# Designed miniproteins, single chains: the designs that were tried, part 45

Each design is a single chain, and the fold is of that chain. pLDDT is the mean over its residues in the fold that is shown.

## One batch from the design tools (miniprotein)

Design m1638
Fold by ESMFold2-Fast:
Structure m1638 (fold): chain A 62 residues (1-62)
Amino acid sequence: YVGAIARAVSDYKAKTPDELTLKKGELVEILEVVDPTTVRARSLETGEEGLVPLTALEIVER
């Protein structure tokens, strides 16, 4: 997953300062897998980094 591009499957609102807010369809780069359900990602639209539930993302394959 690290280095993969993923898409937000729906709008996701950050619940803590460490989380990333995403809009449906927003593309992110996965930077780190922190646990089985959570990744650290960077938004390709805003450049912001934060934690995102893996269930909120769909991996985009080339």
Scores: mean pLDDT 80

Design m1639
Fold by ESMFold2-Fast:
Structure m1639 (fold): chain A 88 residues (1-88)
Amino acid sequence: AEKLAKEALELAKKAIALAKEALKKAKSREAIAKAIAAALLAAGAEFLAEEALKKEGEKAEKLAKEALEEAKAALELAIEALKLAEAD
C-alpha cells in the first residue's frame, strides 16, 4: 500500500510539471483544456495518496490503488496536452 501511494505521488508530481509546461506552450483551446484537466486529476491523485499514507490495512490499499489509477490517467492527459501544444 505505502509503495503504491509513493508511486502515485511521484507520477502525480510528474503530471503536474508536464501540465504546466503544456499550459505555457498551448495555443489551442483543446491543449489548454487537457492541461487543466491533467493538473486537476493529478491534484486529486496527490490527495488520495497522502490519505492512503495516513491509514493502514485495506483502506490504505484501496486509496493507494485509486491514487495510482488517477495519477496514471493524469500523466497520460498531460502528455497528450504537451503533444497538442507542440503540434500547433
Scores: mean pLDDT 83

Design m1640
Fold by ESMFold2-Fast:
Structure m1640 (fold): chain A 60 residues (1-60)
Amino acid sequence: MEKLARAIKDVPKQDENTLELKKGDEVIILKNLGSTHVLAKSLKTGEEGIVNLDDLEILS
């Protein structure tokens, strides 16, 4: 189930598989990758990548 979420802090890009976010950027969670990480798509840039769940606030 797709969920809307927002970055609660700036998240730096670490490699090509991770998503870079600025605080307040909104993402769609596409897939749960486990207890700590999700695959998400940035609504600002359209990029997809891995994000730590602790860096996101779920909005929906």
Scores: mean pLDDT 81

Design m1641
Fold by ESMFold2-Fast:
Structure m1641 (fold): chain A 76 residues (1-76)
Amino acid sequence: AELRRKGVNLDVAGRILYAAGDYETAAESYEEAVKLFEEAGDPRVPEVYRNLSEAYRKAGDFEKADEWEKKAEELA
């Protein structure tokens, strides 16, 4: 329960930061959310991988963006 709850809070924080144009900090929040959702076995992991990929793409880190997008596809 704790891992899922903390993961949701970090995912929400990442979305707010992304909307504010702080893509680098959004990516950091999404990476923490990913760790927590992965440990919890939460079915939202592929969605958070896609959000993280988009944040890295907006930040100009295309290599990391492609890596996280591939991880999302592997779980689809």
Scores: mean pLDDT 83

Design m1642
Fold by ESMFold2-Fast:
Structure m1642 (fold): chain A 57 residues (1-57)
Amino acid sequence: ELEEAKKAMDERIEESLKVGKEEAIETAEALAYQAEVAGDKELAEYARKKAEELKKE
């Protein structure tokens, strides 16, 4: 389900954020690319939004 996928994505980004902001941004962008390739445009947009929010910090 989309909400479960978003939660899993958030957890992976949070794990990367414990290493550093740059790692979290890279993880979010990689997840966005994977979702786009899979045809899940909504999930890809969600991940891109997360990456942009991290960059603003």
Scores: mean pLDDT 80

Design m1643
Fold by ESMFold2-Fast:
Structure m1643 (fold): chain A 55 residues (1-55)
Amino acid sequence: MKEEEEIKKYLKEQIKKVGKELGKPEEVIEESAEPIAEVLTEQLKELGIGLEDLK
């Protein structure tokens, strides 16, 4: 669904931001952000939490 892709994109951006704040290397952030965002998106979907709830 389009909403799932938007949630994943939002989470990926937040993970990248947090990773940079923690001083993680860009390569590690890029490799980790995608799988973490996918797992979190599935969890939020199971809980019925949408993009509106994250704003």
Scores: mean pLDDT 76

Design m1645
Fold by ESMFold2-Fast:
Structure m1645 (fold): chain A 72 residues (1-72)
Amino acid sequence: GLKELQEKVVEAARKLIEMLKKGEPLEKLEKENEELLKELEPLVEEVKDEKPSEELKKYGAEVTKELQKEVE
């Protein structure tokens, strides 16, 4: 569902941010992005017509603040 998709995106975003902070080469980042897109495709198909619940909206807001803190 939408929560699973959001959790997967968040995990990927955190991993990419960590790789960037560690100075990993662009080729590794490109591979991670390619793998992420392949993993997200079936999840997106399942949720494309779903509306986020209030719980999922709250989770998204909390995660956005956490990721923003990691980048700042």
Scores: mean pLDDT 69

Design m1646
Fold by ESMFold2-Fast:
Structure m1646 (fold): chain A 80 residues (1-80)
Amino acid sequence: SMEEDLEVLKERLEIFLEWAKKNPSVSQEELEKLENLFEETIEKLRKAVEEKDEEEFYKIVEEFNEEISKFQEEINKKEE
């Protein structure tokens, strides 16, 4: 269900944020942008759950996953 997927996503976001906080290649500015992105995404997903809009929910998840992947790739390049 969307509710279960939202809780799984929240757990994964907490793990990812802790990883980012411990990574010396992540700047304070980048960390703040990541935290803001998480807050905005969770809020949008909660609204989609309330509206029972599965199409919008999974669209938001896909767009968010793409942004996270890009962030991780940029950080990994700094660790070369």
Scores: mean pLDDT 81

Design m1647
Fold by ESMFold2-Fast:
Structure m1647 (fold): chain A 96 residues (1-96)
Amino acid sequence: GIDARLQALIAQIRQTTDDAELARLGREIAALARQGADVRLVLEAAEVLLEKGRTREVLELALELARIALERAETLEEIQRAIGLILRAIGLLLDL
């Protein structure tokens, strides 16, 4: 299903250091997030993209994922994680 595909893509972004590959995988992840993938997996994907991403495209994808997660968050933990990721992504984008 969607969540299994997202887990596989998260495993791939954890293994890559190439920003072009991170952007390609990030676009696939964003498509799955928009299709309704699990909020916790979307948050995990955003966290990994922010840790590894060094280009505007990757950081903007991480920001999009964090925003999608915030819109669909139902627990205080999910809301806090999403807000933290949004703030971190904005900070990194402003430093580019």
Scores: mean pLDDT 90

Design m1648
Fold by ESMFold2-Fast:
Structure m1648 (fold): chain A 109 residues (1-109)
Amino acid sequence: DEIEKRKKELEEHRKKNKDETIQEWEKVANSEPQNKHQELLRQEAQLMLEAYKQGAKVEDLQKVYVDVLNDVSKEEIIEKIRKENSPKVAEILEKVLEKLLELFKQANS
């Protein structure tokens, strides 16, 4: 699947460039949205930055985002979060997951 291959390549690139990812989130979070899609992207960026400032790792935030993008079930994402992270970080990532699912639902409506 060419689309899945491209998604994996994008994920690997983002993992390698965490500083660039943070800069991208900051730029988008502080941008003036010109349409509904840009407003949702701004809210996603703000959500990711807030979670990062609370102690979540960029790589773990990107994993949650990619799993949501790939329609992985909420239950499976929560199980991964809890297995791979401390309870405090897992709580942050689970909150991010809930809000991301709301934003993705709004984008697809």
Scores: mean pLDDT 80

Design m1649
Fold by ESMFold2-Fast:
Structure m1649 (fold): chain A 74 residues (1-74)
Amino acid sequence: GPPIEAINRLIALSLRVIGVELDYELGLISKEEAKEELEEVIKEAKEIAEKYPELKELTEKIIEKAKEFIKSLE
């Protein structure tokens, strides 16, 4: 299976999306800061999917969530 470090990175990215959404709703970060953080999440998830194709479906779900939130900010 994929290394535990890759799985832990995916868990961290998933939590980061939730954290960005919450911070934005609470007014702790700007729309621009939220977009920048979510773009970094998308980038890191894509890198994990390229290196570990068996995690692609899970990475795509994280990317989908991040993109939906970015779209809601437009």
Scores: mean pLDDT 86

Design m1650
Fold by ESMFold2-Fast:
Structure m1650 (fold): chain A 83 residues (1-83)
Amino acid sequence: MRAEELERRALELLRRAEEHLERAEEAARAGNLEEAREHIRRAVELALEAGRIAAQDPEALEAVLPRFEELERRLREVGELLK
C-alpha cells in the first residue's frame, strides 16, 4: 500500500474517531455518562485501527501524528469529565 493511501485511510478513521469523541463530550456534559463511555470506546477503537494502518509507513505515520496527539489530549480531557 502506498504511503499516500495509508495516510488517507488513517485520516478517514481519525475523522470518525473525532466525531465519536465530539458526541462523547456532548453526552458527558449532559450527564449521559453511559452514552459518553460508549462513544469513547468507539473513538479508541477507530484511533487504534488508524494507528495500525499509519504505522505501516513512516511518512504516513509522521503525517497523521499531530491529529493522534490532539485526539489523545481530548480523550484524556473527556475521561476526566467521567470521574
Scores: mean pLDDT 84

Design m1651
Fold by ESMFold2-Fast:
Parts: sequence; C-alpha cells; structure tokens
Structure m1651 (fold): chain A 71 residues (1-71)
Amino acid sequence: MIDERDLLEAFALMLAAVLSLSKEKEDTINTTDARGARFEASAKQENGIKTVTATVTLGDHTVTVTRTIEL
C-alpha cells in the first residue's frame, strides 16, 4: 500500500539525482522494467536553470519528482 508508493518515490528521487549530476544540457531516460514499471525522466538546462523531472509509474501508482538547480 503506502510502502509501494514510498518505493516508487525512492526510485524517482534516484533518477532525479542521477540526471542532476549529468553535465549535459539535455538528457532523457525512458524505460520499462520486467514488472511493468515505467521510468521516465528528463533534464534540461535553459536560461541558467536546470530542471530535472522524474516520473515512475507502477499500476495505478504514479510518483513525480521535480528538481530545479540555479547555475
């Protein structure tokens, strides 16, 4: 129940952290695992701001994390 959403949030936070460490101006991740979990993440840099968004979906549960970094 709640633990499942917490797990999805942990994965979303990990994806956001990985893309936040990227030196690329634009980067994307889009994949699905064997359990049917969907992992979508994007990072872009515009006007001195880097925005990272990570979304993880499993069944009816969706968690989205957004992080902004001023450069």
Scores: mean pLDDT 73

Design m1652
Fold by ESMFold2-Fast:
Structure m1652 (fold): chain A 70 residues (1-70)
Amino acid sequence: MKISRLEVTETLARMMAAVTARAARRQGLSPEEVKEEVLRVAEEHIERLDLSEEEREAVRRAAEEVAEEI
């Protein structure tokens, strides 16, 4: 079974977004503030990591999907 770097990045991005949303909700943030925090953390990860454009799109997509579920 071949696990690509993109698949790993996407899976980790979804996990990080979910953890961020859960932490923000536990802090008593509103649904809008939780969405903002999820998107903010995703952009910070993109800025700190040496990611390809495809990997950056995967991180943003994962954050947006988690934000939509809030």
Scores: mean pLDDT 78

Design m1653
Fold by ESMFold2-Fast:
Formats: structure tokens, sequence, C-alpha cells
Structure m1653 (fold): chain A 57 residues (1-57)
């Protein structure tokens, strides 16, 4: 179902975001951390667009 697919996308985004932020805390410079946050924001926007498309079905 669309709801199950949406839940899976949200869970995957949350997991990926948590892993990237954990690495930022220990391995990345402040500049690299800022770039990683921008990548997270772009990934979130992409996932939100996919969820909107699924809800439109």
Amino acid sequence: SAEERIAALEAALADATARIRAEMATALSPAEAAEAEEHIARMKAHVERRIAALRAE
C-alpha cells in the first residue's frame, strides 16, 4: 500500500540521517559537517517529493 511505502521511506530517511549525523559528530570537520547537513536536506526534499507523489495516487 502507499501508506506502507511512505512508512518505509520515512524510516529509511530517519536511519540514514541518524547515521550521517553520528559520523559528523566524530569524523567530519565543521565544513564537512555543513556539507553533510546540506546533503541531508536535499535527500529529505527528494523523499518528501516521492511521498507527495505516492499520496496523489
Scores: mean pLDDT 82

Design m1654
Fold by ESMFold2-Fast:
Structure m1654 (fold): chain A 70 residues (1-70)
Amino acid sequence: MIFSNEQIERALVRAYLAGVISPEQASKIGRLIRESGKEKFSDEEVREILREAGLSEEQIEAILEILKEL
């Protein structure tokens, strides 16, 4: 599956409102996405960015489930 920057941003907003991630984690993920220069991301690329941002595996799986609903 492939996700756009817009889908990832929507998933981060939902995850933040659900208490899954902190504002600091959301900010770091957004920075990593911008620094990548990419407009589309695979499941594995999203997982790598979320791990680099310091998220737990439980947080990563929760965000990926939200992304699949978008």
Scores: mean pLDDT 84

Design m1655
Fold by ESMFold2-Fast:
Structure m1655 (fold): chain A 90 residues (1-90)
Amino acid sequence: SSLEKALEAVEEARRAVEEGDDERAREHLLEALKHLDEAYKEGKISAEDLIRLMGLILAALGALWAGDREAALRDLERLAEEIKRLIEEN
């Protein structure tokens, strides 16, 4: 599903951050955003869910831009947990 693909992209972004590859992490976050938009268009998540998840993606991107990898990892962990909850609800 689009939500499962979004989760995979977030997990790949987390690995990239742990490896110090911030550019790869950003690319995977953009992939996650694409799959979340697809899930919204499919009616799998609400607009409120999409806005909340997008906020977490933007927070993680901002943390990476600032060089705060610990903050980025916390945001990515929260993002992954939120997507897992939405998968269980569908």
Scores: mean pLDDT 88

Design m1656
Fold by ESMFold2-Fast:
Structure m1656 (fold): chain A 84 residues (1-84)
Amino acid sequence: MEEKKKKIEELRAELRADTRELRAVYLSQIPDPELRKAMEAEFDEALAAGREADIAVTLYRLFGDQGRIERVLKKAIELEELEK
């Protein structure tokens, strides 16, 4: 009973930390302040909605860094499957 809830909480905490770190790193690589502000707003909306997968998809679309983004995306998919 409680094992599934604990696993969901653990994955949510880890995924939130990972997506926040990725957000900060990628935003710091954007030299255009207008684009940076737009991306920051988009990530903040996704985080507020509890949709960490949206951040991973957005980063994948913009930067094509498969190695880092795929790890976050895989965790987001696992979390979504567990929450169903």
Scores: mean pLDDT 68

Design m1657
Fold by ESMFold2-Fast:
Structure m1657 (fold): chain A 67 residues (1-67)
Amino acid sequence: MIEKPDEKEAIELAEKLTEEAIKRVEEGDLSGAASLTTSAALILMSAGLSDKALEMMKRVEEAEKKA
């Protein structure tokens, strides 16, 4: 059930940060990737989307394990 339109903006912003974090992992910048992942998770958690934050954190963790 969708509650607020603003949650879509939070998801879109967090998704872009997560994509950038994965690119940083591919480039070997693990510190930059961790920072971007934390920012994305905090944005989603602030919007009340803790499940989405966990999903995005898992995506970056999987990318790090491949690096």
Scores: mean pLDDT 77

Design m1658
Fold by ESMFold2-Fast:
Structure m1658 (fold): chain A 64 residues (1-64)
Amino acid sequence: SLEEEIEETELRILLLEAFIGASELVAERSTNPELVARNREAAERLRKEREELKKKLEELKKKL
């Protein structure tokens, strides 16, 4: 249902926020330059995915 899709999208956004935080934490605390670079790239990619999901969520809410 539309309500289920909204809830699933909201939960996916929450999970992405958690993964972004984890990637940022690793990038901040790691002394390995390759691991820092990979986690910064991962955080940037996940932020873009989060923004796409936020746009999807707004469109879904308009259909209610």
Scores: mean pLDDT 88

Design m1659
Fold by ESMFold2-Fast:
Structure m1659 (fold): chain A 68 residues (1-68)
Amino acid sequence: GEKERRQLLERARELRRRGEELVAQGRQLIDQGVASGDIKLLNRGIGTVLRGIGLIVEAELLEKKAEK
């Protein structure tokens, strides 16, 4: 029902927020790695961005479920 839809959208919003935070953090690590020539830091940043994207995709799937 409507309450279940709202709970899915609230969960999706929280996952999207955390995912976007991880993407921002990862991007900062990538920028630092590039600036310093630190390949390990660059790779850590890339991994952090990918984790963030994963959470955003989970949020999008929950949003689609809420539309049905």
Scores: mean pLDDT 89

Design m1660
Fold by ESMFold2-Fast:
Structure m1660 (fold): chain A 87 residues (1-87)
Amino acid sequence: MEQFREDARRAAREAIETAQELVKKSKEYLEKGDYDKAIEYANKALFVAATAIAMASLAGDPELEAEARRVYDEAIKIMNEAEEKKK
């Protein structure tokens, strides 16, 4: 059981790092006015961050779950901003 929780915590951390890089790319595209790519990378970040939330929950790590939620919320914000500017 302990090894499973540690594996889940590791997976959550790796997913958070991946989601953060995708958020960074999304922001870069947003700043360049490439709203289609900003939305694409924000959507990828949302799916990865959602996985991180699930893995952090399985690990029983509320701090890690909160971190994953912050990344998820940031991806939502960027996607909404890009969608609004595209219109």
Scores: mean pLDDT 86

Design m1661
Fold by ESMFold2-Fast:
Parts: sequence; structure tokens; C-alpha cells
Structure m1661 (fold): chain A 82 residues (1-82)
Amino acid sequence: SADEYYNKGIEYEKEGKYEKALVYYDKAIDLNPDYAEAYYNRGKVYEKLGKNELAIQYYEKALELNPDFEDAKEKLEELKKK
């Protein structure tokens, strides 16, 4: 399921295996294109990789899918200030 792939992405992210985390977040999104949390965590991985412009795109997508997503909003405010 999408949730199973999302959880696998989280586990790889915790291990610092960012490329594997991205693969599993992508699999979650492929099964559920409205998975705001998967887009948000994809953004967090890109931010950890120093790819802030990509992180912004995914945080914006997460907020588009869930306008009440406080964490995504805070990340956008932080990154767009710099």
C-alpha cells in the first residue's frame, strides 16, 4: 500500500539512506498522488541534500494538497526568507 511505502521511506530517511528514502516516497506517491505527507518528506530529504529549490517545490505541493499542513508552511517560510 501507499502507507507501507511511505513508512519504508521514513525508515531509510532515519538511516540516512536518502536515495532509498526518495525511491519509497516516490512509490507512495505513485499509488496515492494526493499523499501530502510523502511530498513533505520528499522535500525534507532534498533539503538535507542541500537542494533547497527542489525542497521548496515539494513543500509547495504538500501545502497545495493539504492547506492546513503547518509543517510544510513553516518550511516554506523558512526557506523563502533566505
Scores: mean pLDDT 87

Design m1662
Fold by ESMFold2-Fast:
Structure m1662 (fold): chain A 74 residues (1-74)
Amino acid sequence: MLVMPSEEQLAEFRARAKEVLKLADEVDAKKPNPEAVARIVGLVIRAMGHLLEGDFAAAEEDLEEARELVREWE
């Protein structure tokens, strides 16, 4: 059974997603890499999709992959 996320879970995930995207923009300003930006944005969109379907594990995996890509790109 897929459970809709709570308002708190949605707010926390949105905050984390915004942080990842903001950090990616800051890194892109110093080391332009449109391919890395596209991959990070794609992962965040995929994570949001999983979260809305109630698949918190898949959402967390996608968001962590996006965060790791930002770290590797720094």
Scores: mean pLDDT 79

Design m1663
Fold by ESMFold2-Fast:
Structure m1663 (fold): chain A 96 residues (1-96)
Amino acid sequence: GKLEEAKKLIKEAKEKLKKGDIESALDLLGKALDLVQDVIDNTDDKKVLQQALKLAKEIKKLAMEVLKKAPKELILRAIGLILRAIGLIFDIELKL
């Protein structure tokens, strides 16, 4: 399902961050966030929402790690991803 795909993308993003590939990490985290958003837009299932919340929080944590390492050209993308992740966390918590 989409949450399993998001987990895989998050794992890939962690490996890209370890290698210093900040741009690839941002791209992967953005795709993972889109998948989590799509799931929560189409569900009221509390167990699925709790799983989505854990992933959204992990994306936020990794996006903050990206921001610390980002070159100037990627700073706004990292900030945008952090803000999107915060909004997603808020949306999920409102449904719980």
Scores: mean pLDDT 88

Design m1664
Fold by ESMFold2-Fast:
Structure m1664 (fold): chain A 72 residues (1-72)
Amino acid sequence: MEEIEKAIERAEEAGKEALASPSELLQRLGTMALSSAIAARNSLKDEKYGQKWAEANVSLAEAAVRAAERLK
């Protein structure tokens, strides 16, 4: 639980940083990372599937962040 919350926060921070970039492509990747991180946070409110869905959304957010980092 705590590790997933930290992963969500890191993805939100990285997504916001990419969104602040003057690069349109980095802004799009930042939006994808932030949207997936928000979806992961909302998923944690579901008692039955929350962790599994949060993990999936964190993976999507991290993939977008890695794509943005490769463009530096």
Scores: mean pLDDT 79

Design m1665
Fold by ESMFold2-Fast:
Structure m1665 (fold): chain A 74 residues (1-74)
Amino acid sequence: SSMAEELTRQFEESRDAALATARAIGASQEAMDLVTQGLDLGREGAISGDQAKLDKGLALMREAVAMVAATRAA
């Protein structure tokens, strides 16, 4: 579907930017791993039309963001 194509482009476009941003702000190895897994799983879900993979990818990205925010607050 066109929505799957748009989501795939969004994941592809944001992947390098998200990883570069995480590295620049000193994200932990654990947070970097979550970002990478979330982006890859989200892309797989978008391409295959698997909503469960999309949901899991987004959940991993949310965990990574929370981890980075907590680290910056310390």
Scores: mean pLDDT 77

Design m1666
Fold by ESMFold2-Fast:
Structure m1666 (fold): chain A 70 residues (1-70)
Amino acid sequence: AVERARELLEKGNELFKEKKYEEAIELYKKAVALAPDSEVAKEALKNLALVYQKLGKYEEAQKTLEELKK
């Protein structure tokens, strides 16, 4: 699960760099779902919050940051 989550995180990061924000969100969410209590999930949640901020989705960004607090 962690290996697959890492692959999704990496692909999400590529999409984020390409400014494909909606696609990046989907991959970050999948990465968190596959390995919810892992370092991979923490990185995915951090990057997910950044993407939400880029899209002006501040409520979703706040909720995502709250998930980082355990």
Scores: mean pLDDT 82

Design m1667
Fold by ESMFold2-Fast:
Structure m1667 (fold): chain A 107 residues (1-107)
Amino acid sequence: METIREAAAAMSAAAVLMVGAETQVRLALELARKSGNEDAIRLAREGEERVRELNEEARELLERANKLIDEGKDPEEALRLARRAAELAAEADRVATETLRKIKELI
């Protein structure tokens, strides 16, 4: 089914963005800690917390979408949930990128 394939693609895209965001904020926090700059460490922790919150919400939506797909129910709802998860994952990536940029400017 086309809709299930689209949902799977959106879920895959969300997963990649979520992992990328986690990697970037981890790098930002490592750079901040190595610098010893307390403002940089605070900003990196705030970014990590925000990415964690966004990724957790995205993960819950992905779990719901996957359950619908596995049960063969409501492919349109599964796609809607998968697309919302991808939107949250894209926001997490945006937060992570901005956090890393700001940390590099402070150190």
Scores: mean pLDDT 89

Design m1668
Fold by ESMFold2-Fast:
Order: sequence, then structure tokens, then C-alpha cells
Structure m1668 (fold): chain A 88 residues (1-88)
Amino acid sequence: SSEQRVLEAREEAKKAAEEAARVGPEKEKELRELVDKQGQDFLALALQEGSSLSPEQRQQGLAYTRQVMDGFRKAVEDETKKLLAEAA
């Protein structure tokens, strides 16, 4: 289902954010680009899947994908700040 794919994308974004925090800022860009690509791929699939998707459903899918990507970026930034503070 579309809901299941959205949950999977969110879990992948969380996992990527946790990995970025562990490996440090040198890997942050690569993992962010991967998450952005996954988000775009998910959006493309959501828009193409089922000729019956309403404009409202497409808007909800887009909003959620953007929220997941924003959450990933914030998580990476917050964890990076935390690691730097702990290293001081």
C-alpha cells in the first residue's frame, strides 16, 4: 500500500540519519543525497501508481515525502551538534 511505502521511506531516512551521525559530517552529504533521491523516487512512484489517485492524495504524498526529507536533515544537524558538544 501507499501508506506502507511511506513508512518504509521514513524508516530508511531515520536509519540514514543515525548512520550519518555515527560516521560524522564527512558522510553527511552522501547520505543526504541518497535520502533526497529515495524521496524523489518515492514521489515519482506515488504519482505514477494508480490512475485513481486524487489530487488530494498526491498532495498528501508530496507533503509527507518533504516532511521525511526535512526530518532527516534536522536529525543529521542535531546529532552532529550533539557529537561536537560531547567531544568538547
Scores: mean pLDDT 62

Design m1669
Fold by ESMFold2-Fast:
Structure m1669 (fold): chain A 75 residues (1-75)
Amino acid sequence: VKEKIELKEAIVKEILESLRRMIESIYKRAMEKYKDDKEKQKEIEEEYKKLLESLKKSEENLKKALKEFKEELKK
């Protein structure tokens, strides 16, 4: 049981890391594309921060759910 939860945690971590890398890659390409447009760069930066914040909240929610599930299994 514990081993299965650890495997699930590893999979979730890998997915979240892949999403972060994807978001970062898109951000870098967008910033490079609009290098000479400061207004567009500000919009891109704001959207990037918003996406990272959403991902961080999702990660925290998933960690809480996994912790609660682990505690249930200890009963």
Scores: mean pLDDT 75

Design m1670
Fold by ESMFold2-Fast:
Structure m1670 (fold): chain A 92 residues (1-92)
Amino acid sequence: EAEELYAKGQEAMKAEKYEEAAELFERAAELYAKAGDPRAAEAYRNLAEAYKKLGKEEEALIYYNKAAQLAGDYEKAAELIEKYKELEEKKK
C-alpha cells in the first residue's frame, strides 16, 4: 500500500502533477512512518520537493526538516529550522 502510493507519487512528479504528487507522498510517508520504515525519510523528502515545485516554500522546509531528522541528519535539520524561522520573521 505505502509502496504503491510512493510509486504513484513518483509518476505524478514526472507528469508535473505536483498537487497530486504531494497528496500521494504524504500518504506514503505517513504509512511508512507509522510502520517505522526508513523509507519514510525519502517519502517526506519527495513531499518537500513537490511543495517546492508548487511554490510553497514554508511547507517544503518543514518536510525537508522532517526527512532530515528521520534520516539522522540533525545538522541539516537544524539548518532548515533556522531558515523556517527567518521566513516567519520576514512575513511579520
Scores: mean pLDDT 78

Design m1671
Fold by ESMFold2-Fast:
Structure m1671 (fold): chain A 85 residues (1-85)
Amino acid sequence: GELEELEKKVEELLKKVLELLKKVELSREQLLEVIGLILAAIGEVIEAKLLKKEGKEEEALKALKEAIELLEEALEILEKALEEQ
């Protein structure tokens, strides 16, 4: 279903973000921004899990979509920093 597809996409994006974070040299400002985005995305994933348990599937989908947007923003920062090295 759509929930399972979005959960998989979040997991794949988080893995990419964490692998790049391990390899890329960031400024302090970039590091704080990326970590903030990762923490916000984790918060949305937790919210989605709670909403799913409550049977609120549409709200869970919205939370997962927000997590994806946050992780995609973190990925863009990391990819730009990698290109500058």
Scores: mean pLDDT 88

Design m1672
Fold by ESMFold2-Fast:
Structure m1672 (fold): chain A 61 residues (1-61)
Amino acid sequence: MSASTERLLRELEERAKDAPEELREALERARELYEHAENATQETAAALLAIGVELDLELLE
């Protein structure tokens, strides 16, 4: 599994401190999906969710 998704999730969790609850919940879902990923498809889905939250956080800045 790629360490890049885990690093992205950690960075976003730090940045999402002041984010709306819906974005924080989306990060929790991405984290859960990544930790329970058994194949590349599930890992990719987690990465895409994390990227979506990153883009939403940029729009709030």
Scores: mean pLDDT 76

Design m1673
Fold by ESMFold2-Fast:
Structure m1673 (fold): chain A 60 residues (1-60)
Amino acid sequence: SKEAEELAEEASKEGKKLKEEKGADAANEELAKKYSEKLRELGDDGANYASAKVGDAMSS
């Protein structure tokens, strides 16, 4: 969905910045805290899509 795509883009951008500043582990922890509720609101399919996109960005 558009909502899942927008959330994935926002979280990926923030995650990339956090990874550069604090490292991957700290970035993943902060993203989880900040975006957990929004991921829940997307439902399983939307949450899986957004999480996969963010994970890919963080792993690159």
Scores: mean pLDDT 75

Design m1674
Fold by ESMFold2-Fast:
Structure m1674 (fold): chain A 84 residues (1-84)
Amino acid sequence: NIEELEQKIIDYFSSVINISRSSVRKLIERIPESAKEPILQNLVENMETSTPIELLMTLYYLALELGVEELLEELNKLIDEYLK
């Protein structure tokens, strides 16, 4: 169930790395439908064993690959704050 995977990812990432729920949702919407389920499943399987910086970097590289430039600014601010 794609909707269940999306909600789990949105809830987990927003709680752990303090990213906005709308930003995570927008990123998921940019994933091609043919690749969406495998990518979301892989994120759910690995997110609980990832550090906060690994989660931030995962979203950053995914946003780069998908061309979601407006999220790169938010993610850069979160990365900078985490590394201080």
Scores: mean pLDDT 82

